# Designed miniproteins, single chains, continued (5), part 29

Each design is a single chain, and the fold is of that chain. pLDDT is the mean over its residues in the fold that is shown.

## One batch from the design tools (miniprotein)

Design m16978
Fold by ESMFold2-Fast:
Structure m16978 (fold): chain A 62 residues (1-62)
Amino acid sequence: KKELLDKVLDESSRVGTEAAHESGPQGAADAMIKTLEEGAKKYPELKEELDKEIQKVKDEMS
């Protein structure tokens, strides 16, 4: 389970970096949140941990 969580977090980071280059910090945050939400849908057992990561991204952008 930890390995799947790490994979979702790594993918979120990669997508966020690419989106930041094209759309700035808000685009990066949106892309990261979308990736984490898709991860939670695909792996419901990770939902609580991924929801916490989504909240961290939202708090950082506020």
Scores: mean pLDDT 78

Design m16979
Fold by ESMFold2-Fast:
Structure m16979 (fold): chain A 60 residues (1-60)
Amino acid sequence: ASREDTEKAAAGARKAAESGMSAEVAAQLAAWQLETMGGDREAGYRAGLAGARGEEAPPA
């Protein structure tokens, strides 16, 4: 997946965490979303965790 797709997954996880979702669940949602876009599930999980924590997303 592109860097933009990974950044969107991270942003989605951050918003989910702000809504009361746990960082783990938000990261799993980001992983699923990136996989659905044809990306790497593990990259989505890492980006989602970073996003949920308010950290900079790692490169895809």
Scores: mean pLDDT 74

Design m16980
Fold by ESMFold2-Fast:
Structure m16980 (fold): chain A 45 residues (1-45)
Amino acid sequence: MKIISYAPNTLYSVTGGTIPQSSLIGYDADDVLTKYGPDVDFQVG
């Protein structure tokens, strides 16, 4: 399972779009992978 690290006050970029940090508040890495799919790569913006 892919582990995603979060940083405060950061926008996360996904291929084809941007996910604001506020949309990820309260999610751990497993929750994000469940919601957005296991092959999604998050980049710190």
Scores: mean pLDDT 47

Design m16981
Fold by ESMFold2-Fast:
Structure m16981 (fold): chain A 62 residues (1-62)
Amino acid sequence: DSDVQANTQHTQGLLQDELARTQQQLDTLKAQYAKDPSPELQAQIDRLQGRIDALRRRLDEL
């Protein structure tokens, strides 16, 4: 039954998928940073961390 509850579950799934993909990308960049720290990688890591925080907040709100 596709009502508000079903739509919420679907949105939750989409947010979880985005979170998982962003987390994988962050983990990859952190691994690169651990080998050779650079301001460019640090900036990218910061941006991805911000995205993860935003996704987690959205997930908590629904």
Scores: mean pLDDT 81

Design m16982
Fold by ESMFold2-Fast:
Structure m16982 (fold): chain A 67 residues (1-67)
Amino acid sequence: MSSDELWKYIADALAAQLEAAGKTDEASRVREEIERLHKEVKAGNQEARDRLHDLLARTGEEVARLQ
C-alpha cells in the first residue's frame, strides 16, 4: 500500500473502534471525512495530506480517551 492508502486503512480501523464504543454518529462522520480527504490526496491536494494526518491523530486520541 502507498502511505495514503495505509493512512486510510488505519483511519478506517479507528472509526470502527468508535463504532464499537457506541459512537456510531461520530464513526460515520469520521469515515466520511477520511473518504473525502483520501480522495483529495489522490487528486494531488497537499493540504488534504496534512488534514488526513491530523484527523488520524485526533481520532486516535479520541479512541484512547474512550478506553
Scores: mean pLDDT 76

Design m16983
Fold by ESMFold2-Fast:
Structure m16983 (fold): chain A 100 residues (1-100)
Amino acid sequence: SPVLAVYRDPRDPRVLVAVLSDEFDKLTPEQKVELLRKIREALKDIPEVEDVFLAGALTLPPELRGKTVIEVVFKSDQPSPETVARVAELIRKVVEEVLK
């Protein structure tokens, strides 16, 4: 699976965290920027999404350091379950395409 886990950040209910598989740990900085651009493009028409970021090393727990982690920020702390599911699915599709 190209995505290991997708979960709501317990410290910030506005944030959805997507942890990518080991294949993405080898991405160059340029490839990570392109991945982020593609995810932002895929999510651009979802009205509840505010922004998308790559998680910084200082924000990640020790067990996730070195992983490529995507953070999606919603406009509110109560995004619809349908929007959360759609965002997770679109991230899966984009990261699967990047591995090809």
Scores: mean pLDDT 81

Design m16984
Fold by ESMFold2-Fast:
Structure m16984 (fold): chain A 77 residues (1-77)
Amino acid sequence: LSPEEIAALKERVLAIAARDREEARRDTSLSEEERRIAIEAAEALAAGVAAAKSAEEIRAALGATLERARARLEAAR
């Protein structure tokens, strides 16, 4: 991917992370702990993506954050 394509991908993923954080804050089906985990996961994703320099690094940040969040949510149940 070109630098412009990478920048566009970063913007898209950061927008998704911001939306996920807002949805978690408003989701009445989540427990307080589940909501905290979801918000922290979205924030960690935003930080990881902001630091990424390639499409592969962005994908790796997404995968790592999703796996960590899922494991924490399962442990919280």
Scores: mean pLDDT 77

Design m16985
Fold by ESMFold2-Fast:
Structure m16985 (fold): chain A 88 residues (1-88)
Amino acid sequence: MVEYEESTFETVEEGLEAAKKYLEENGMDYVVGTRVADGTIVIYGISPEGVPVLIEISYNEEEGKTIVKRTTVEPGEEIVLPEVPLPA
């Protein structure tokens, strides 16, 4: 099953820190990348029980706000790798 959650922050750095805190508090292993097309920061994590979590951090220039979108998926369902994974 797929679950979505969005949060808004003033800066990309605040959004990234919130995302990392969520992953760390839930004991998740994760990697950080950037989507080439739009510069979105993408964090791909996995829970201790094998549930993948995708976190997308994008900046809305018109509103001057950072949007953090978290998507949780069942193990083995859908893994999207359009982003380049980078060390966190």
Scores: mean pLDDT 68

Design m16986
Fold by ESMFold2-Fast:
Structure m16986 (fold): chain A 98 residues (1-98)
Amino acid sequence: LTERFEQYVRPTPELAAFLREHAGVTAPVLTLSEIIGLVLDTVARLGLGDREKDPNLYDLSDTPLAELFGVDRFDARDIEALAERLLKHTEVVPEPPP
């Protein structure tokens, strides 16, 4: 799983649009760990976490992430599940473009 986080990936148009609009990232290729960090930072900035009940549980309802991941909520501690969902919206690249 650690090696998977270091893999370079190309986001699908839907994920790329999300990263551009909400994270300000326009790079065509990123590592999976960079995308995970950008997603977690974005949901924190959007205030989607219910810190009174569980600071690690994020409600994605009515956000582009709910449609992208096909779920209404996710646990920020379950990085493996987040990585698996993100991989469905990326193409693995053997090396970054120049």
Scores: mean pLDDT 69

Design m16987
Fold by ESMFold2-Fast:
Structure m16987 (fold): chain A 75 residues (1-75)
Amino acid sequence: NAMKQQALDEAKRLVDEAERLLKKGKENPSARDYYAGLAYQKAQEALELTRQYPEGKEIGDRAEKVAEEAKKLLG
């Protein structure tokens, strides 16, 4: 199932990136909204990719956490 594996690999890449961006947003107040916005976008993309696959649940849960934290930083 190449399509499923590709989707899960992309979702993991997106959530790893979203977590890094969220960290940058927390550490850089002057660029907080920029990094938090990017983190939220990447987390939502990862959620969409994992939604249809039970194997993606762990990645999806991580993405939900990033999205919620990014949303709090954005207000």
Scores: mean pLDDT 87

Design m16988
Fold by ESMFold2-Fast:
Structure m16988 (fold): chain A 76 residues (1-76)
Amino acid sequence: PLVLEREISEEEKRELIESFRRDSEEAGRELVFEGLEEPETHLRVQVEPDLTLEVEFRPVETPEGTVYLARSTLHE
């Protein structure tokens, strides 16, 4: 799998989750979205039976507040 890890703010995490919810609403039955009921830690999009995008959020404390490590994994 291809893995990309990036540090994001709490606001950026919120916007990403909102984007996933919007995409889920627009896609209807064409895409399968998992994790929208508990989007704070994990989101999953299954485009095809053998193609899945997974995003995980790990909280990290910094002197300026909590940030999140967002890890995106593409499974084929």
Scores: mean pLDDT 67

Design m16989
Fold by ESMFold2-Fast:
Structure m16989 (fold): chain A 94 residues (1-94)
Amino acid sequence: MSKEELYERLEKVEKQINEVDKMITEAEKAPPEERLKLARETLDKLYDIRVEISQILQEAELAGDEEIVEKARKLSDKVMESMTRVMKLIRDAE
């Protein structure tokens, strides 16, 4: 994977995280039945994003690009925080 491709994938991931944050906000406003469904769908998206970040991180480490590695780790931390928030919504809806 090229360095340019890694930067493009990081930007895509960052946009996806922003969209997920909107989905979490909408889930918090939704009625209980819709909230649980939307929260589970959001969690599935967060798992996909986490896999993508892991792949970017591996390729960046192989390329020796410390800047991309640091940015990917920060995005990974943000995804884990969002996952914790969504899992709480699922638990509180049970």
Scores: mean pLDDT 83

Design m16990
Fold by ESMFold2-Fast:
Structure m16990 (fold): chain A 83 residues (1-83)
Amino acid sequence: SAVEAEANASAEEKQAAADEIASLSDEEQKQLVDYIIQLADAIAAQGKTEEAVKALRIAADIFALAGRDDHAEELRKRAEELE
């Protein structure tokens, strides 16, 4: 179905991003997580909390696909704190 095709395309895009993140060093991945959190906090400060939470959850999914559950959990925790 069209809905199933769209879902599969989104999953493939997340996997491509995860593969790119997995190529980064541990220090670069940590710096990226810190930058994502800072950006999300700035978006939330503008009253766009729902967009910030969605961005953090998408980033968490991508880091989990990259095999970095530690970073994924940190991003999910930040999303919960903003709700």
Scores: mean pLDDT 80

Design m16991
Fold by ESMFold2-Fast:
Structure m16991 (fold): chain A 79 residues (1-79)
Amino acid sequence: SAAAKLAQEALELARKAAEDPEVGREAIREYSGRENSRFDLNIFASALLGVREKYRDELSPETRARLVELAREAFALSE
């Protein structure tokens, strides 16, 4: 389904965003331009938080904080 493809894409981008915040910002810009931007941004924000929780012990506190801030940006743009 389209939703399953989006969830997988969002998860892959969220994993990359943990290493490079610019990947996260670029993904937010791209999702903001899509037809279902609100839905897509909410899925991406959830993926960012999911990566933070799953890899909590492998991520620095600074990286975890950046993932939360990226998720907040995505949620704010989805409103």
Scores: mean pLDDT 86

Design m16992
Fold by ESMFold2-Fast:
Structure m16992 (fold): chain A 55 residues (1-55)
Amino acid sequence: AEQAAGDRGQAARDHVLGVRAGKTPEELGLSPEEVARLRAALDQADANMAEFAAK
């Protein structure tokens, strides 16, 4: 029930989910470079999760 105020938090989550769902930069309204940056951040998070799960 913690609703963070601000369109930024919601937009950032929508972009992350869209990138994971395989949406194109055009569908997300982002540049290919912005999608690549989100991709890199997600790969970092996935690496951290894999390291935790490998325990």
Scores: mean pLDDT 71

Design m16993
Fold by ESMFold2-Fast:
Structure m16993 (fold): chain A 60 residues (1-60)
Amino acid sequence: SEAEAHRELSARFLAELQKVKTGEISLDEMYELMVRAAREQGNEEFLDEIELIYESLKRK
């Protein structure tokens, strides 16, 4: 289902976010990686969500 595909992308997002927390990559790099992954899979809903999440994380 679309929900299952979305959940898999979300799991990947969380893994990349852990690298941001450890300082291995920047928030911008994480965002670029996740946008590319979602775009390659044609998941436009996730693209919108990742952008909102990214902005929320930067707004701290």
Scores: mean pLDDT 77

Design m16994
Fold by ESMFold2-Fast:
Structure m16994 (fold): chain A 72 residues (1-72)
Amino acid sequence: MPSPRQQLLELIGRVRELAEKLKPRDPELSETVLRMADRVEASLRSSDDEGAIEDQRRFLEDVRRELEERLR
């Protein structure tokens, strides 16, 4: 089973892919999402707090769903 950290890293990758796909239609939103993903990744490198990791995972999960809906 992937760890919460691994799940968050996979989610960061997915969010980045979706943001790049969105870039031709909404470059400002794409850039904002990429900056958010970078901040989450930086936080993950500096902390092993499982509660913080879970909070960030829930946040990016909501972002992922919004981006997927916009790409349909």
Scores: mean pLDDT 82

Design m16995
Fold by ESMFold2-Fast:
Structure m16995 (fold): chain A 84 residues (1-84)
Amino acid sequence: ASQIQELERLLREVEEQLERARNGEEINFEELHRKLDRAMELATQIEQQGLQQKDKETIRLAIHMGARAVLLRMEAYQFEKEKQ
């Protein structure tokens, strides 16, 4: 529960930073990638807990949130390429 809330908060904060980047604001990409690394770690931990508990809903949620983190990372890489 608390790990899921932290993961959702991290993903929301990354989405907000990317919205600021889309509006032409300078953002800290290093900080953004650190948040994504932590989000991916949390998603993996939640998935492992779901597997141990045989909780299919928790596994499904973790996979979904992990996929969101990957897509946000891809978007961040596209912004970084546009600066080069």
Scores: mean pLDDT 86

Design m16996
Fold by ESMFold2-Fast:
Structure m16996 (fold): chain A 96 residues (1-96)
Amino acid sequence: SSAIEKAIKLIEEGIELAKKAGDEVGVKLGEEALELVKKLAKDPNNQELIFELEILLGLIRIRLGVAKLINADELSIKAYELVIEGIDLALEAVKK
């Protein structure tokens, strides 16, 4: 799926920005998202993978909210935004 390929690229870009920001938590969450999206690409009807990815999305959204409240590094904020966008795109692709 072209949408899954775009999702992977967005998450990879987010991981690179998190690395540049020194956000070790952002890197780990992004890498976990990337692994789940790649697994879901091979098994798009796997409900357990979908639920795991939705839980991770929720956690990353909370982290983004906290990052904005504490005026964290702009690269860290952008990293979380890109990973969220990638996860949303992957979930939309497999639900259709």
Scores: mean pLDDT 89

Design m16997
Fold by ESMFold2-Fast:
Formats: sequence, C-alpha cells, structure tokens
Structure m16997 (fold): chain A 86 residues (1-86)
Amino acid sequence: KALEKARELAKKLGIEEEDFEEAVKLVEEAIKKEESEYSLSDEEYVYLVVSTAVMLRLKRLAEEGEDRARLNELGRKYHAEIEEFL
C-alpha cells in the first residue's frame, strides 16, 4: 500500500507524525482536484507525500527561527535520501 510505504520512508527520515499526517491531507486534496483520472503511481504518491512532509517540517523549523543555512542543508539531505529510497 502506497500510504504505508510513505509512512515507512517518513519514519526512516525522522519526520514527525504530525507533519506526515498534514502532508497526507494536502496530497489527498490535490488528488481530488486532479480526479479526471487517477494518474499517480504508488512511487509518485510516496514521493509526493514524503516531499510535502519534508517541506512542512522545514517551514515549521523556519518559523521557529532555525538558521537558513541549516534548513538548506536539511532539505538537501532529505532529498538525497528520498532519491536513494525510490
């Protein structure tokens, strides 16, 4: 199940459960808007959910005053690990 794979990858990356759940909601809303035909593969779904969760985490860290250079480094690390998993 694509959702289970996405959750597994998010846990492996250390993504908070709250950010993951929010990402799932956002992706599901995006899918509904594009519902002329379901066009996402399981791999695309996993990538979209986990990438969204990473974005949400980085935004929250930025709002909490985290350094921009650190946020950029974290984003690159997450991107590399997502690519390696897929």
Scores: mean pLDDT 76

Design m16998
Fold by ESMFold2-Fast:
Structure m16998 (fold): chain A 75 residues (1-75)
Amino acid sequence: SLERALRFLRAQLAILEGASAAEVQEILPELSPEEVERLIEQTAALAAELEAEGISREELKELLREGIAALEAAL
């Protein structure tokens, strides 16, 4: 659902802002602890790849905030 997709985006933003695995688990309670750990690793890897292409972590966080706000307004 769109609501579940929004929670995933919020979790990725939280990870980029330094959230703990426990905090990510609260956003996505349906994930196992192993799935939360993989999401943290995948989000960090994506941020590193984008930084190599000239998109900073701060720019990525801003893009995620804008996308989240736009989707929330559409609900």
Scores: mean pLDDT 87

Design m16999
Fold by ESMFold2-Fast:
Structure m16999 (fold): chain A 100 residues (1-100)
Amino acid sequence: SLVEKLRERAEELLRRIRELRRRIRELLARSTDPKQIARLQQALADLRDAEELVRAALELAEEAERTGDIEALLRALVLLLTAGSTVELVERVLERLEAE
């Protein structure tokens, strides 16, 4: 049950990361402002880090399902919370840039 919820959250975050990357690429294609370009490039780097955290969380969730290690589940949860916070920050940055 908890492993299933962690996998569902991970899949949700990966979908949001893919959509944000698409939106960032569209903004980069039409942007000529060096400051905006730098912020968009930083957002792509942040999303890459978030994706790595989600993938690590999925590996820990699989380990926990196999071994019953509660600590692995807790580590997976912390990684997903951290990745989720990064995704939400990138979403807010993108909303501000798209409103300009």
Scores: mean pLDDT 89

Design m17000
Fold by ESMFold2-Fast:
Structure m17000 (fold): chain A 68 residues (1-68)
Amino acid sequence: SVEEEAEKLIEEIEEAVRNKASKEELQKLKDRMSEILEKGKETLDGNTFRRVYERAVEAAAKADKYEK
């Protein structure tokens, strides 16, 4: 499901940050997250979408802090 894909991507972003993945790798994960969130807007109920969105924003913020 879109919810499961989004949660899995959030975990992948957090793992990539912990493993010091390349900026290119982190950007690809963020791009894919944006695509999943766009699908989630139409597919998921409001409560589920909000929960996933908040977690995704937090994960993306951690990835952005890794940009050097």
Scores: mean pLDDT 78

Design m17001
Fold by ESMFold2-Fast:
Structure m17001 (fold): chain A 117 residues (1-117)
Amino acid sequence: SMEDELRELQRLRDEAIEIAKKLGMTPEEIQRLQDVLDRLPSVEAARAALEALKNAKTPEEGKRVIDLLEQAVAAGLTPEELVAFFRAIAEGLKNGDLDAGLDRAMAELNRRHGVTP
């Protein structure tokens, strides 16, 4: 139900804020995180964003995750594209190569937009 989805979104938001605090992020960065999470179109996108943040090991990596979440939302990515992009961020952070993860995500987005080589 819509009420169950709103409750799950609030739970995910609270968990993300707690992670950001434990990473040592600033109050301004935590507010930016809250604002971008509130703009996510689905529970699946919120879960993918939380997974990306969970893979940040430093406040600098956490800030980069927030910057990328904000950029993806501002770019008008679809709910499915947001999930794929946030999963690529999480994978890149897990592997210690965020730039390679982002390159893979951008290639996937270009394929979904019908850009054939």
Scores: mean pLDDT 81

Design m17002
Fold by ESMFold2-Fast:
Structure m17002 (fold): chain A 80 residues (1-80)
Amino acid sequence: SMEKIEEILKIVEKSYPVSDEQVKELKEKGFTVEDIEKTIEYLKEEIERAKKSPNIAVYVGTIIRNTFLIGLLEEAKKKL
C-alpha cells in the first residue's frame, strides 16, 4: 500500500548509508524483504512515468532522487 511505501521511505531516508538502527526499525514495524521490493518497484514505475513528462525538472529530479533511494533500499534489503 502507499502507506507502507511512505513509511519505509521515511525510515530509509534517516541515515546515509543505511544503518543497523534503521534496519532494526524496519524489522520492529514488521516490514519484509517483499515490502522493500514493492517499494523499489514503485520508484522504478515513477522513473518510467517521469520519462514521459514534458517538465524537465520532474524528468531529471525524479530519476536522480529515485535512483538514490533505490540504492538505499537495496542496502536495507540485504540487511533485512
Scores: mean pLDDT 83

Design m17003
Fold by ESMFold2-Fast:
Structure m17003 (fold): chain A 74 residues (1-74)
Amino acid sequence: PPKKLSVEELLESFKKLLDSIAATEPAERQPAAIEQVLRWFTREVEADPRLSPEEKEELIRGMRELAEEYKARI
């Protein structure tokens, strides 16, 4: 069974989703796809009882920063 992931490991998983979007989606569709995965991942983070409120805040902040970085690369 999967173990609880650290904030850093969860951010790396989110980054891999963004890398997949950059590899598979046309540039014009990437911003919408990035926002979609950000919303989905944020819901998963908020629903995870294994994460502290501080871990959730740090992770959501990091995910928003990564989404902004990837949109800036388009």
Scores: mean pLDDT 80

Design m17004
Fold by ESMFold2-Fast:
Structure m17004 (fold): chain A 81 residues (1-81)
Amino acid sequence: NSEEAEKLYEEGVEFFHKGDLDTAAEKFEESAKKAKESGDYELTSGSYFQLSQVYREKGDFEKAKKYEEEGRKYLKKAKEE
């Protein structure tokens, strides 16, 4: 159900704004997983781009790059008919 993934994404954004980067990462990881399971590749991509930003804020540039690459991969899938 993409509704569950959307709620997890929204929770991730809220925790990110509060500066709780660890909880934000957990929520975005769960959102990406649920979105992928439901075939919502646009939301999967968005969740991975948010994970990239979380890890950039944490100073983990290798994880940030990895999640940005995953985000681009799923964005490409979302563009397929």
Scores: mean pLDDT 87

Design m17005
Fold by ESMFold2-Fast:
Structure m17005 (fold): chain A 90 residues (1-90)
Amino acid sequence: GSIKSTALLMAVLAAYVEVQFGGSVEEARATIDAVGEDLVKLAKENGREDLIPEIQAAVDRAKAALEAGDVDGVNEAFRELSKILDEIEK
């Protein structure tokens, strides 16, 4: 994997831990936005602009679930982000 892919995978995992284990909602939201922006950039760099709508949808779902206190919704959104990261690297 590229340095960018490795860093982004670590960022996704770190975001998941922060959201699940008690950062503030505002800090968690900023982390979700940063991961989403990095995924969009990586998708563009790999010619996978087709994945941008899925990235945006997963980011939006993660933020909505976070604001609602919906742990299952946050988990599902992060699973989708991790899957998209894997697809970008194919």
Scores: mean pLDDT 74

Design m17006
Fold by ESMFold2-Fast:
Structure m17006 (fold): chain A 69 residues (1-69)
Amino acid sequence: MTPFEKAAIELVRRIQEDLDAGRVPTKEEVDRMLDELLEKYGVTDPEQRAALRALADQLYAWAKEEAAR
């Protein structure tokens, strides 16, 4: 499993855990999680970093929709 895949999986897991706990992460918290995971797994490739940022944006949008239920 690549550093990119590890970062992506952990980002999804952390947001899902917050939602399962009845907590909706803020945009700032999602951005912080992403930055932490990029550093933790050493994701330095610009294209991979951009893809993970897009994933984080999609996950935040999804979490907001879940909170509107």
Scores: mean pLDDT 83

Design m17007
Fold by ESMFold2-Fast:
Structure m17007 (fold): chain A 87 residues (1-87)
Amino acid sequence: MNFLGLVLSIPGSLTVEEAFEWLKSVGVPEEAIEALKKASGLDLKDPFQKVQNIIKRLVIEKGLDGTIEALGLGELGKKEYPFVPYK
């Protein structure tokens, strides 16, 4: 699963902070998480659904590669990650 697919699989009811901690726990590099933090501009206490809505809009408007570029993810956004359901 690509990074954006993994991010979109997280429950949107989590806070941004909780979602980022889970991403760290499943082996997502800190660099990818920091890029997403900078691109989203959201407070850590905001619902993660707001981050996911930004990503969904970008994917619709720019496609997957254009979204990766817009978020500053580079090769980290194209890297495959194991599918791990949130627990």
Scores: mean pLDDT 75

Design m17008
Fold by ESMFold2-Fast:
Structure m17008 (fold): chain A 85 residues (1-85)
Amino acid sequence: HMLSPAETAKLSAELALAVNIVAARNQGNDEAAKIYEETLAKVRATEDPRQAAEVLREGAEKLESIDPEGAKMLRHMAEQLEAAA
């Protein structure tokens, strides 16, 4: 079993989203947690790294006014996925 760069980037994004869901819920930020959950579900629903990157950018736009640091992280992950695709 070997992971391509794109598969590795996607799996890393999925893990980061899962961690941020837990962190947001522990902080009582249910709005951010919901956006992370929806973004993770959509990333998992596609095997296309470019579609996954678009989903991450959509999540980042939703987070911009709620969690700007989270939005920045999702944009960075989208760039990593596009570079690996």
Scores: mean pLDDT 86

Design m17009
Fold by ESMFold2-Fast:
Structure m17009 (fold): chain A 100 residues (1-100)
Amino acid sequence: MKELLEKRIEKLVEELKELEENQTEEAKELLEEAKRILEEDPELAEERVKRAIEDFLKQYKAAKEGTRLPVLSEEELRERTLDKILLAMKALEEREKEKK
């Protein structure tokens, strides 16, 4: 289970780097919003990171059990994307502090 989470986090960190390179208005807005949450409300950021992990585990369990997942709304997709960005940013910060 932990190995699956680590692999997921690795992929999210790569996706974060791609978002930074894409320079789209949407990507810029998501990155700015994530940065604001981390700076202004670190406790909320931690809760959203936890939600991203829980969502991943729910998706994994649903796939294993063969259950279908609900269709996400545009707002839900946006919130989930922000949660993933926060998780990736947290993981990147932790790596930087451990190695530098």
Scores: mean pLDDT 74

Design m17010
Fold by ESMFold2-Fast:
Structure m17010 (fold): chain A 65 residues (1-65)
Amino acid sequence: SEVSRISAAEILMVAVSIEGIADGKLEDGVIVMYAPPDPAAQEKAKKAAEEIRKQTGLEVEVKVL
């Protein structure tokens, strides 16, 4: 199994590059992803957050704007 050695800042940059993510930030070591109030974008954000958490082990939270 691969464990990501990418920094939280680099992971955030990848997260905000995903279509359907409106914004993102690091808050106390947690990656916060902001999705617009669109169900399809929210689904994409949730899937991306789960994938990042699964691959990196970092805490990821999805918030709606």
Scores: mean pLDDT 69

Design m17011
Fold by ESMFold2-Fast:
Structure m17011 (fold): chain A 84 residues (1-84)
Amino acid sequence: SMKKEKIRELAIKAVSYKMLALAYEVDAELAESNMNTDPEIAALSPEEKEKAIEEYREKSLKEAEEAEKKAKELEEELKKLEEE
C-alpha cells in the first residue's frame, strides 16, 4: 500500500529531524567546551572568545528550533494521513 509506505517515510523523516534538533541542543549546551578545543578560538581575547561562544550557541539553538519545527510539520502530515 502506497499509504503505508508514505506513513513510514514521514515517520522516519520526523524522527530524523527530532534527532537533529536534539544534536543541535547538545551542541548549544556544550558550546563553551567545544569552542575551547578550537586553537583559533582559544587564541582570541577573553571578550572575543565569549562573543564567539555565544554566537555558536545562538546559531545551534536556531538550527535546533528549525529542525524541531520541521519534525512537528512532518508529524502533523503523518497524523492527517493516518486519519484518512
Scores: mean pLDDT 85

Design m17012
Fold by ESMFold2-Fast:
Structure m17012 (fold): chain A 69 residues (1-69)
Amino acid sequence: MTLRELAERAGVPVSVVRTFLRHLGLPVTDPLTEEQVRGIQRALGLEDDGVLDDETVEALRFALRPMTE
């Protein structure tokens, strides 16, 4: 999955996703690596299986909404 696809699914600008990855200390690469996905899942309190499923995307959407106001 690309950063743009993740941003679209999460309902945020791609710049917000990049900022979030940097705040987590993760590399900002495109497409997203399994390692980056695990980092996101761990930060959101989810199981870090490295798969960008609908649960992960929904959790990210809610977490990033305050950054898009």
Scores: mean pLDDT 77

Design m17013
Fold by ESMFold2-Fast:
Structure m17013 (fold): chain A 57 residues (1-57)
Amino acid sequence: SQKSLENYAKGLFVQELKLNNGQALNAQKVQAIADALGISLETAQAANKAAVEEVSS
């Protein structure tokens, strides 16, 4: 389902942020994840924002 895919994308962004020492991912990396998952850039950007909020909590 779309919600399951969005949740999965958020989890991937959480892992990538941790690997990047909590620093924001560049636009190219966000696009690469969107392409790899077959989701829109807008969906990937939303998932990245949610991941940043989760990591910052």
Scores: mean pLDDT 81

